# Designs tried in a protein design run: designed miniproteins, single chains, continued (3). Part 67

Each design is a single chain, and the fold is of that chain. pLDDT is the mean over its residues in the fold that is shown.

## One batch from the design tools (miniprotein)

Design m10316
Fold by ESMFold2-Fast:
Structure m10316 (fold): chain A 58 residues (1-58)
Amino acid sequence: MSLEELIARIKEIDREIARLKQEYQTATGDDKKALETRIKNLEEERSRLEREAVQAAL
């Protein structure tokens, strides 16, 4: 994957995380737990992509 594609995906994930965190503030019960899991998964994917982007930039 190109560096440009990695950066684009990271930006997309950042936008998704921001939206989900906003929804998390108003969510309750099972919806809140689902959002928490989704946010965690996206943050983990972002960390992996960030590492790949650093490697690709070298």
Scores: mean pLDDT 82

Design m10317
Fold by ESMFold2-Fast:
Structure m10317 (fold): chain A 59 residues (1-59)
Amino acid sequence: SLEAEIDTLIAAAEAVIAEHPDNEYLRQVLLDLLDSVRPHATPEQRARLDAVKARIEAA
């Protein structure tokens, strides 16, 4: 389902940023991906997306 795919994307983005915190290219790609799925996400998923996005943007 799309919801399960978004959950997988959020988890993958968290893992990638934790492993590669200084990679600007990966940060930009992940920000674009998170923004693209946000309109299709549940309210709980949007909170998780916004939290991950804030972590990426603060780096």
Scores: mean pLDDT 82

Design m10318
Fold by ESMFold2-Fast:
Structure m10318 (fold): chain A 110 residues (1-110)
Amino acid sequence: SKAEKIKELIDEYILKVEDLFEKLKKAKTVEEAKRVAIEYLEEIQKIALEIADLLENPKAKEEIKKLAEEAREKIKKAKTKEEIFKVVEEFISEVNDILGKMWEDFSKSM
């Protein structure tokens, strides 16, 4: 069902976010942290966009794309691992809010 597919994507999203923060903690250099952050941000964005597509929310899709692009540019300009961590945390927090609102609205309509 559509609901089962969305739950599977949410689980995949949660696991990717957890793996991202674990790998960021293990990164020894700013350059390694940037590579990890950008790679995982792309994967997390793809999952979030697929959830938005299944929930037929084009506005959320465009907001997620904009947040991801802004986060990538901030990561590229970051000079410290702490700056990278902050950008990633802010991005994940904002995407979580968008996904949570979409899921709440969908669950109430089931």
Scores: mean pLDDT 87

Design m10319
Fold by ESMFold2-Fast:
Parts: structure tokens; C-alpha cells; sequence
Structure m10319 (fold): chain A 63 residues (1-63)
């Protein structure tokens, strides 16, 4: 799944550098969401996305 790969790559890069790669095909809304995550939230979101756990992802974003 190309979109999931882009999401995972963006979150990994953001956690490592504080920046989102410009060459990844992500929506502006998704880029904005990632920029506003704390490092702890971004790590937990990455784990949920990699696991395909939409319920865990929703819980993290509602905290």
C-alpha cells in the first residue's frame, strides 16, 4: 500500500529530523496533522499505523 508507506516514512523522518520529506505524496491536511503532533504522539501514531490498528490511532488522536 503506497499511501501507508508514505505515511510511515513521513512519521519516521519527522521523529528523526523534525521535518516531513517534500517528495512524499501526502495530503496537506495530513502534513499539517503530523506537524502538530508531539514526539510521543508521533511515535504512538507510527506504531498504530504500522500495526494497522485504527482503533488505537483514534484513541491517540483523542487524548
Amino acid sequence: DELRKAEIEALRHYLETGEIPEDLKLSGALRETIRHLTPEQARRVLEAVEAGDDLALQRILEE
Scores: mean pLDDT 73

Design m10320
Fold by ESMFold2-Fast:
Structure m10320 (fold): chain A 74 residues (1-74)
Amino acid sequence: KSSFSVGPGRPITASQVQKLINNGDTTIYVPKQGITKEAVDIINSSDKIKKVIAEGKDTADSLLSFGLDESKIV
C-alpha cells in the first residue's frame, strides 16, 4: 500500500499547494525533486504562503527560474 509516501520523490504540484493553502499552511518545504511552475504561480498569486524552504541550491535556483518571489525563499 502506497498510502504513506510523505516524500515520494516527485515534484510538488499545483493541486498539492492549493490543498496546503486550504489547510491554513503558510510554509512549504520543496524537496530536491523540486516543484512545478504551476505550483509556483499559485504560491506567488495567493499571498497565503509566506515562506518556501528549498532543499539545496539547485532546488532554490529552479524556484527562482519559475519566477518565485525571492523574499519567500529561506
Scores: mean pLDDT 76

Design m10321
Fold by ESMFold2-Fast:
Structure m10321 (fold): chain A 84 residues (1-84)
Amino acid sequence: MLTLVITTDASKEDLEKLAKRLEGEYGFKTEIIGDKKMVVETEASIYVVEAIAGSMVTLSGRKVEIIGEPSAVGSEEHFHELIG
């Protein structure tokens, strides 16, 4: 299971809209923490993480940062390439 932490400059309303789309499009479990963070849990591979990254930029129109699960250290370099 892969856990993603999403931080953004978007409003809580925009995060809620993004969460609903991620749940509807990809079947992910989402939880909004405070006004600027969202946790996404998925059983998907790195390829789905890549699809999420592209989709989030398109759906939110806002600055977004994605951080992968620390236990996925072998793919950490790839996550850095996705988030800059």
Scores: mean pLDDT 58

Design m10322
Fold by ESMFold2-Fast:
Structure m10322 (fold): chain A 83 residues (1-83)
Amino acid sequence: MKSLKEIYDEFVEKFKTLTPEEAIQLIKELYERILKEYPNLDKDWIKSKAEQAIKFVKQGRKDEALALIRSLLEEVERKIQEL
């Protein structure tokens, strides 16, 4: 399986070149991918973070959306190591 860092690096490369609508779709795909690969994580918590990132994209705050996604993936990595 790809590491969370590899998932994030692929996400960042695509995200920077996308329209807001495409960026929102990419965030949704990342959310679904995390849940598929890590089904023991709190889905409501992950969904809440994805919705916040989508909100930042809708506000034109792409850099803040990327920072939030990075923080989410770092926290997912930490939670997986605690299990």
Scores: mean pLDDT 76

Design m10323
Fold by ESMFold2-Fast:
Structure m10323 (fold): chain A 78 residues (1-78)
Amino acid sequence: MELEEKARKLTQEALRAIDAGDIQKSVELADELYSLETVESVRGLVRIARAFRAKGHLEEAQRLYDKAVELTKKLRKK
């Protein structure tokens, strides 16, 4: 529960950074989000990837989709 709240906060901060044009900060926040390894992290990574894609940052978007897939596999793997 507490980790999921932290994941949601990191997602909001990353989206704010993208809106402000701070791509480096948004990438670092997405990496922090990934390291929490929660279901909310997967949702957040997909949301951040869509925001990158909307702004034309297709390579960063694809990287985050790949990370979301990897994290989903990791959470399913016992």
Scores: mean pLDDT 83

Design m10324
Fold by ESMFold2-Fast:
Structure m10324 (fold): chain A 102 residues (1-102)
Amino acid sequence: SEAREEAEEREEEKRALKKLKDYLEKLKEMKEKGESAEKYYEFFKEVSSVELSEDITPEDVKKKAEELIKEREERKKNPEEFIKQLQEKDNIPEEKAREILE
């Protein structure tokens, strides 16, 4: 059923967003502990089913993790501005933008 497939896709998307939040908390902990780039790379491989490009180095993964942490802290300071930007530039609905912030 088309309706069933759409519902399953929405649940997977919500689950992925939930996991992203959990990963951000773990990534922040790893940053505070001064973990190596290799540990960030292995963590992403372990928890992600996404195949990383061979062009992505451990240092790139660590840098991306630090960027995600910074974005999260900036979102907490100005959530309404970030929601507005997602709606205007990326055409993301308000409800979806609020889920990304959490």
Scores: mean pLDDT 66

Design m10325
Fold by ESMFold2-Fast:
Structure m10325 (fold): chain A 86 residues (1-86)
Amino acid sequence: MERARELVEEGLRLAVEGDFEGALAKFEEALKLDPEYVEAYLGKARVLALAGRYEEAAEYLEKAAKLRPDDEAIREALEEARAKAE
């Protein structure tokens, strides 16, 4: 978990700097280490949504929702992404 968490923290820092591609790469590395790391799916979905890629954001939010089915914030984010997708 520690390496996956560090990669997510790096990805969030890159996203704040506007490096969305760098952020996505860090989240993908985190998911290669821990495919069930929800925070990496959430970070990836957030960056994709900021880039206007709502269909892809919804796909990652669906994965996060399956891992945390009782998390209302994830469910709300998923419905929002789906509503903004064409």
Scores: mean pLDDT 84

Design m10326
Fold by ESMFold2-Fast:
Structure m10326 (fold): chain A 79 residues (1-79)
Amino acid sequence: DENRKKAEEYLAKAKEALAAGDLESAAKYLAEAAYYATLTLPGGGEEAAKLFEEGVRAAAAGDYEKAEALGTEGLELIR
């Protein structure tokens, strides 16, 4: 639960950074969310991490909408 909570916190920070146009911070926070997602128990942690990693790549490419969507999907997997 703690690792899921950390992933949620970092995804929230990533969304704030994306809304502000801060691509560097968004990528950093999505990477942190991916790290904590890999530490979650069975129930999508590995799949969530993959989605967060794709979100980092989307943010780096300037695709804010895709980065936010992928981050949100990843979070839903670790509920």
Scores: mean pLDDT 74

Design m10327
Fold by ESMFold2-Fast:
Structure m10327 (fold): chain A 65 residues (1-65)
Amino acid sequence: TGSVVVEGDEAIARGVGEAASGLTGAALLGVEKLSETKARVTFESREAAEMGARLARAMGVEAEV
C-alpha cells in the first residue's frame, strides 16, 4: 500500500485518487480528511500514490508521498 497527502480539500483529494487509480490500475482504498485544506489518499500500491502526487503537482496542488 501507499499514501499521498495532498494540500487540498477532500473533493480535490478524491479526484486525484480516482485519476491515479484509473491511470495505474491500482485500487483506491480510501480518502481521509486531515483538515479543511489537507487530505490523505491511500492506494493498494506505492506507485499509484506516487502517480497521485505527480497529478496533484501538475494541477498546482502540493502533495507528499
Scores: mean pLDDT 86

Design m10328
Fold by ESMFold2-Fast:
Structure m10328 (fold): chain A 86 residues (1-86)
Amino acid sequence: DEVAQETAGAVAYLERGAEWMREQAKKNEDNPEAKEKLLQAAEVLREGAEQARRDPQRALEIAQRAADEAGKLVKEAQKILEEAKS
């Protein structure tokens, strides 16, 4: 089942991304603003994975939207971290 395979792949991708974001947030505990953005990114990816499981026909679209939203939060966190170095 192509839809089942695509859904499984999308969910796994988002879940791994959420776990990685939580690990990055833990490494940045000395910068609360950046940590908060990384935790928000993790939650976006977790919610995306949950939604993809419930709507397999749209799993790839859901994954792409979640990745794009989380990516914006990661870029905000990176900017905060870069500004903190100056």
Scores: mean pLDDT 85

Design m10329
Fold by ESMFold2-Fast:
Structure m10329 (fold): chain A 75 residues (1-75)
Amino acid sequence: SSMLKKLREEGEKHKKKAEELIKKGASDSDIVDHLVKALEYYRQAGDEKGIEELWKWMLENASPSVFAAVAIRTM
């Protein structure tokens, strides 16, 4: 549906913002907030592939502290 597409687009925007923040050396808390929002939007959209790709992306691109904080806040 158009609503689910908008939720996925919001998730993608937050993921891109987190990527930009990582490149700029922003605080872990700011990066975590955007990654948590991205994951929540993908969950609301039922986008299982988006969720899987986001976790894989975080394993490759996020610091261990950021990854752990996202996992704790979303489990």
Scores: mean pLDDT 89

Design m10330
Fold by ESMFold2-Fast:
Structure m10330 (fold): chain A 66 residues (1-66)
Amino acid sequence: MEELRKENDKKLKEVSEEAVKELKEFEKKHEGSATPEEVAKLVGRILRRIGDAIEEALEELRKARA
């Protein structure tokens, strides 16, 4: 149980850290010249990825705790 919790926490943390890195890389690549459409697309992708990771982690924890 504890090991599964740590693994899921690690996955969620990695997804969050990847999102921050992607935002920084996007900013560096566009140097503040990104269009609102490009920013919206990036944010949408990040939020969807985070949501999916959270849902998967919750399903695994729910099944393990039963």
Scores: mean pLDDT 74

Design m10331
Fold by ESMFold2-Fast:
Formats: sequence, C-alpha cells, structure tokens
Structure m10331 (fold): chain A 89 residues (1-89)
Amino acid sequence: REEELRKVDEYAKKLADLLINKSPPSEIERLIKEIREEGLDLRTVLSRAADILRERGHDDLAARLDDIVDTSPSDEELARGLLELAESL
C-alpha cells in the first residue's frame, strides 16, 4: 500500500537522522517501539534507512545497518543489533 510505504519511508528517515546525529540508544528504543506499534516490519524499515544513509553519503553507517539486517534472523536480534550500533556511535 502507498500509505504503508510512506510510513516506512518516514520512519526510515527518522532512524537515519538519529544514527547520523549519534543520538542516545534511548531515542532508538523509542523509535523501535513506534515502528512496532504502527505494525511496520522492522527489517523493511532498517533496509530503507540503509538506502537513505547511502543517499546522504553515510556509507559506513549504511554498511553497518545492512550487516545487522543480513546477520539478524529475528526481529529481537534486529532491535538488539540496532541498539548496539547506536551505543557504538
């Protein structure tokens, strides 16, 4: 759905901004909760955020996010990997 794709893009942009600005892990936790409450697929949002990071010239952040998506078999591991990434920034 166009509406769902728009929400995915909106949350992906918010996630990219938080990572670029090296925001605290608590902000990332809040965003993950919002994504889940909206019924969006976390993997899809993270994949779109990686694309946005590349478009904005943050290739290193995009590669790290892609690695989390590729190596995390569960939604819980995706969330954990993302929080670990935020803590490392």
Scores: mean pLDDT 84

Design m10332
Fold by ESMFold2-Fast:
Structure m10332 (fold): chain A 71 residues (1-71)
Amino acid sequence: MNVTERVTQEVVARLSELVKLDPEALAAVLRELVERAITELDVPEEQRAGEAAKVVAWARGLLGREIPPIL
C-alpha cells in the first residue's frame, strides 16, 4: 500500500466530516494523514513532497475545491 492509497481510504471513511472543514483545517488533517503514512511506510525523504502533492491533487478532485499545500 502506498501513501496515496492509505490516505485515500481514511479520507473516504471520514468524508462527511472533512467536507465541513475550512481549507486550512482540511490541509492540516491531510498533512497529519500524509505524515503518518510516510512514517508507517518508511517513505524516502526525496519522495515525500511528491507523495503529498499526489494526495492534495486527488483530494482537490474529490472535494471539488482548492486545498493549500501540505508539505
Scores: mean pLDDT 79

Design m10333
Fold by ESMFold2-Fast:
Structure m10333 (fold): chain A 78 residues (1-78)
Amino acid sequence: MEFRVTLGSGVELVLRTSWSPEELLRRIREAAEKAGLSATQITALVLHAIGLLLDAGWEVTPEVLEEIAEVVEELGHK
């Protein structure tokens, strides 16, 4: 399944349930950096992306949640 999320700066993020968690997190981070998102906006984007993936039957493990938290913290530290 493919999902599209439009970011406030006009950057479009494409997510696919067939991608690995690593690829999904990499794409979220790349889109967030490209869009110049704030920590709040990055958190909102990650939560929306997770919601879409879960609705499509994707399972989020504690390990994936930890990686997501690490990416949000890294981007928010700037």
Scores: mean pLDDT 67

Design m10334
Fold by ESMFold2-Fast:
Structure m10334 (fold): chain A 105 residues (1-105)
Amino acid sequence: SIVEEVKELAEELKKVPEIILFVVEGLEKAAALVSIELFKKHPDNLQFQKELLEEAIRLAAIYEVTKKEELRELALEGLELLIEKSKDPEIVEKAKELKRYLLEN
């Protein structure tokens, strides 16, 4: 389950010193913004779809630890783009599962 991947990553991130988590947060926000733009330019590129889904997982995990709403909003933006524009059924179903989890929690 993609939700289990987020929970496992969040538990590992809880063990990280706060200053390192702050740096990781900044890098993953930057990576997510790049992945969103690459996916928008090349929506049929399966590698960019996978990279955007992976960045949404990482943002969701950091959100679980920090509770910073901006991370949840950015993850949801990426997931909604994948649901709308990806033609890969596995990616769409995983994106829908993670979107539902983030909206309910």
Scores: mean pLDDT 91

Design m10335
Fold by ESMFold2-Fast:
Structure m10335 (fold): chain A 108 residues (1-108)
Amino acid sequence: SALAAHKERLIAQLEGMRGTILALLEQARAPEELIRRVEETMDRAIALLRALPETPEGLARAEALLRVVTEGHTRLVQAVIDRASAEEFERIVEENIERLEAAIRAVE
């Protein structure tokens, strides 16, 4: 169905974003503990998205999760462009984790 196809595209986009974000954190030499926390939180978001129903409401919740991840990635890319300190970059990563955790709770 069109809804099932759209859900699969959202899952693929989130999985792609996971890989891109983790690669960016490793290139920035973020602490291994922080990278693991990002990986675990994103894995929970992907699992939740996979569990959402193939309904307009379920897809809206899925799109909300993907938006939070996309916005977080944009903030990290901007921090790299702006040559943020290691401390500022890590702060942005922690804020991104908190925002994703809140989004997960909101759609559960």
Scores: mean pLDDT 90

Design m10336
Fold by ESMFold2-Fast:
Structure m10336 (fold): chain A 102 residues (1-102)
Amino acid sequence: MEQVEANIAKVKADLAGMEQVAADRAAEVAATSSPALADEFKAKADAYVAKAKEEADRYIEEAKKNPEKSMYYGTLGGASVGLMTMAISSERLRALGETRRS
């Protein structure tokens, strides 16, 4: 039980970290880019956060159903959050690049 709770807590912490990164990057783009680019970035970042939450919730439920594999599902959940965080970082670089061309 305790190990399952620890693995679930780790995935939730990874999600919180991603939400913070998304918010920080959205603020940076809003301060330095056109309103249109800022709105586009925010929409994409929000979509990646929503997808990461959906995937994380799925892996948390699998960890609850299969406690013996909770570490495996926790790792998959964390990897999904990490990939979506990288996607947000790519969108930030694109938005800042567009600002520089204008």
Scores: mean pLDDT 78

Design m10337
Fold by ESMFold2-Fast:
Structure m10337 (fold): chain A 56 residues (1-56)
Amino acid sequence: AFDEEVVNIIGVGPPNDQTYGTRAFIHGRTAEDLTSYGKSQADADKIIAADKAYEA
């Protein structure tokens, strides 16, 4: 499905390594949302923290 496909290509790196679409998908999500789509808790936490830092 689209959500699993997007999560599979999301890296743990900085937001600059993401496409606009993957950043838009991450924005407004929680770490639990990302783990539900297949990310580990540690990776989900890093992705969400990086997104928040990028927006600030």
Scores: mean pLDDT 62

Design m10338
Fold by ESMFold2-Fast:
Structure m10338 (fold): chain A 77 residues (1-77)
Amino acid sequence: SLEEQIDRAVEELMPNASEELKKEAREWLKKNGITSLADLTPEQRELLAKIDPSDEELVRLVLQGKLDEAKARIEKK
């Protein structure tokens, strides 16, 4: 189902994230019609592969497409 596809995508992107962040990610993916990692932009996928998934704010910014804000947060570390 669509819900199962989105749940799998969230687990692949952020297996160690909190349940709250995973819920936010599911809602964002549903809103944008994204059902797999291949539907994300190359820049989003690259950033998600490089960032610490425990940084929930950073993961949230990348998933929401706020890439400039995500990059600014990375630079401050």
Scores: mean pLDDT 70

Design m10339
Fold by ESMFold2-Fast:
Structure m10339 (fold): chain A 70 residues (1-70)
Amino acid sequence: EEEERQKLLEEVNRKAREILTESGKQADKLREEAKKTNDPELYKKAREVEMQGIAEALRLVGDLIDELLA
């Protein structure tokens, strides 16, 4: 059972890392465009994308806790 727990932790860690990396890249692109266009809405959008990534990663952690309790 500890081995199963470790596998779940590893998978969640990989998925969370992937989500955060993808969201970070999207946010960076929006910030680059914001600098070029001088559009403050793009900075706001970049923050939203980052927050969405964090929220998604947190949901994965919550799902893991639920699964471990089941």
Scores: mean pLDDT 81

Design m10340
Fold by ESMFold2-Fast:
Structure m10340 (fold): chain A 97 residues (1-97)
Amino acid sequence: SAKEEALKLIDEAKKTTDPKKVVEILKQVGKIAKKLSGKDAIDVMDAVLELAETQTDPEVLEAALEVAMTLLKTATDVTKAVGLTLRLLGLLEDARL
């Protein structure tokens, strides 16, 4: 499924230490994210935030935010999706300081 493909890519991103590779993987997740809706969108957004919480590179956090914003458009639980996106934005703001 699209959700399983996205989660597999996120797991691959967690195993790499190269920020450029993480960004490329997140771009692939972003393409898959356009096909996700409802609970699947929330599950992938949770996984993206969990990845983002381990990252300090602003380019990685910006790529993660773009994925979260794509998922937000189709998420069923809008309140949870907004909360996850705002938390990710906070991580990006801290990384830019």
Scores: mean pLDDT 80

Design m10341
Fold by ESMFold2-Fast:
Structure m10341 (fold): chain A 94 residues (1-94)
Amino acid sequence: MDEEFNELAKKTFEELKKRIDEMVAAGATPEELRALADEYRAKAREYMAQNTPENIAKALAYRDVASYAEDLARRLEDPEGYQKELEKLKEFNK
C-alpha cells in the first residue's frame, strides 16, 4: 500500500486509541469499552461502503481500534487470565 494510505490509517488509529486510553484512565467499564467497540465497527462499515482509499484507510483504523477496545475490556475483566493467555502465546512462538 502507498505511504499516504498507511499514514492516514496510522494517524486515525493513534487518535482513536488515545481517546480510548483517556476513557480507561477516567474509569471506563468493560461494558462501556465493548459498546464503543461496537460503535467503531459500525463506523468502519460505513467508511468501507464509501469505497475511496481515504475511507478504506479510516475503516481499517476504526476496525483495529474496536479490537483494541475489546482487548482492554478483557484485561479489565480478567487481568490474570489475560496475562496467562499472553504467556501461552509467547511459549507457542518459541
Scores: mean pLDDT 79

Design m10342
Fold by ESMFold2-Fast:
Structure m10342 (fold): chain A 81 residues (1-81)
Amino acid sequence: LQAVLNQLPVAKRQLLEAAFNFSSAYEVVEVNRARAFAEYVKAADLLKDLDQETGRRVLVALLRQKEFSQESIEYAVARTF
């Protein structure tokens, strides 16, 4: 994930990093995992300006790193792209 983010233009990288950091804050408490998922999907709207393959890979890598189910990942990808 970070390796892909580091290849983006500085302004866009900073925006995406801020969105992902905001989304991940909700998962610190187990009871907020569903809320964390919703915030990740919301942050994924910022990936629409990337080419579809790069945006999809970033979203999939983020959700897999956070151990979301394959079904949740497929839902998020379909909702974003």
Scores: mean pLDDT 61

Design m10343
Fold by ESMFold2-Fast:
Structure m10343 (fold): chain A 91 residues (1-91)
Amino acid sequence: SAKERIEELKEKAKEALKQKNYHEALAYHQVAEVLELVPSLSEEEVEKILELFLNDPDGTKASKILQIMAKLKAGKISKEEAEKEIRKILE
C-alpha cells in the first residue's frame, strides 16, 4: 500500500541520516512527500522518481517534480494535475 511504502521511505531516510548520507536522506524524504501528496502513483512510478532524486537530484526532471510539489502544497494545482504532470516527466 502507499502507506507502507511511505513508512519504508521515511525509515530509509532516517537510516541514511544516521550514516550522514545527507544526499540519500534528502532523496528518500522528498520521494516520501511526493507519495503522501500523490498516493495514486504506482510503485513503478515511485521507483522512477526515486532513481531521479538519487542519481540526478539537480537535474531538470527532479527540479520540475519539486516545482509541481511546491504548487500542489500551495494549492495552485490539483492532485490530478500534479499526477498528470509527474507522469509526463517520467516518459
Scores: mean pLDDT 87

Design m10344
Fold by ESMFold2-Fast:
Structure m10344 (fold): chain A 92 residues (1-92)
Amino acid sequence: SLGEQYLLDGLQAFQQGDYDTAIKYLTRAAELFKDDKVLTGAALYFRGEAYAKQGDYKKAIEDYQKARDLFLESGLEKVAKEVEKKIEELKK
């Protein structure tokens, strides 16, 4: 899907250290995945990672919290717990 393409392009930009492009593409992916909680959660999680790399911890925490909630709603409790650890590390 177009959303999956934006997710992949955003992840590629993230791996290259282009966090501005990663945020742009992951935002588009999340918008397109609105009906898929797991894929929306994944896009928001990686956008949170990109915000954290830029030092925008407030936006990173907001995206991690949304991703955690979407993963919990989808029954992905183990993944949600790993995201919660990311939130706790940024609050220290």
Scores: mean pLDDT 90

Design m10345
Fold by ESMFold2-Fast:
Structure m10345 (fold): chain A 85 residues (1-85)
Amino acid sequence: MEEFVEEMRKELDAALKDSLENFKKRIDSIVEKALELGIDPETLGELFDYAIRKAAELGQKEKVDYIIGARGDFLRKYIEKQKKK
């Protein structure tokens, strides 16, 4: 778990320095990886809160909005995956 959190934190830092298009692709990749690994919404939420705060500090409103949307998308997919045994 700690290795996943640390690795994703580095990926989020790299994504925040990237173009908006590449940022979106990286965030989508993180969501899919978290779903595959069965990461709980609380753990991913902490990582996304970190990224939201950093993006807001950089004035990157579009990246903030995308992460907020990605959190909602993850939660919906996570719930659906739990129902599809």
Scores: mean pLDDT 81

Design m10346
Fold by ESMFold2-Fast:
Structure m10346 (fold): chain A 116 residues (1-116)
Amino acid sequence: GKGAGEGAREAGRAAVEGDGEKAAEGAMRAAREGGKLAGELAGGAAATTGGSYYASGGEEGEKSGLGGSGLGAALTYASRGDEEKAREYGEYAAKNSDKKGGELAAEAAEGAAEGA
C-alpha cells in the first residue's frame, strides 16, 4: 500500500543521509501501514539489491551491498515488531550506504511495499 511504500522510502532516504534513527522510524512506519507482508517484501527487495552490489565486488560494491542489506534487515525486523533490531540495522545501513546504491535499494523497497 501507499503508506507502506512511503515508510520504506523514508527509511532508505534517511539511510543514504546517514540518519539511522530516521531510517528505523521509516521502517517502523512501513510495518504499521503495510503489516508483516509489506515489510518482508520491502526488506527482501532491499537485501536483494544490496546483495547484487556486494557480488559486483570492489570497495564501492561492498559498501552499497552492506547498506542495502542493512536496510532490508531493518524493514524485516520492523515488520515483526522488533524495534530494537530495526534501529540497530537502520544505523548499520546509514553507516554503510553510498548515495547511488542506497537510493536503488530504497526505490526497490518502496516499490515492493507499495505492491504488497
Scores: mean pLDDT 69

Design m10347
Fold by ESMFold2-Fast:
Structure m10347 (fold): chain A 84 residues (1-84)
Amino acid sequence: MSAEEKAKITAELAAEIRAILEADGVTVLSASASLEGKTLHVDVLVESLDLSEAAAQAIANAVKKAADELGADEVIVRVRTPAQ
């Protein structure tokens, strides 16, 4: 898989996670995904942790699909809020 294909998959994953959260009424401040070696990193900053079980499941499914396509051995998902 080319560097361009990996970048496309990670960018599409970040966009999909943002769309899922925004459809669930969550304000997304940032969403990023990157592949470092064989580890898929997902970092999402939201205004509040008011996430439905359906949105959480949709994100888990999107992350699993992207990890499988990228050949990632490990997945690290971080969902956080700004310090108050």
Scores: mean pLDDT 82

Design m10348
Fold by ESMFold2-Fast:
Structure m10348 (fold): chain A 69 residues (1-69)
Amino acid sequence: MTPEEKLRLAYAGILALEYLREQGYIDPEFAEKLIERYKKIADEYAKKLTPEQVERAIEQARADFEAAR
């Protein structure tokens, strides 16, 4: 799995956790801890990518999230 694919997966996870928290499906404190962890992971992958790769990964993550809804 490439850093771009890892960023895409991490960002899709953040979007899913934010949605589940907003809908009240999971504990908000637990969701916030996971979101913080995923953001730190995403930052580590993003620093190895170009701005264009980061933008593409985020766009694909949003598409993955919408497809999973």
Scores: mean pLDDT 82

Design m10349
Fold by ESMFold2-Fast:
Structure m10349 (fold): chain A 90 residues (1-90)
Amino acid sequence: SSMMLVSYVKVNRNSPPVVTGDTPEGHKNVTKEMVISGFRLAEKRKIPLTPQQLLDIAQHVKDTEKDTDLAKKIESLKDENQPSKVIKAL
């Protein structure tokens, strides 16, 4: 559950960059869509989110994806356990 969602973001990011969208804005859009897709999967499978899982995702987004704004938003939602509410807030 928690490890699966973090792994989903990391695995998708380890894919080679798509040449179409190799702009800072394109990179941020891809990162946000990957994170939302992970939360959508959790919502579909009815898996509750844990604070540690959200903090791990925020750290990955900040350190690996270099999107500090998205990381800050995810971290602010760390106490929200419903994937649908996290998706709505992002």
Scores: mean pLDDT 69

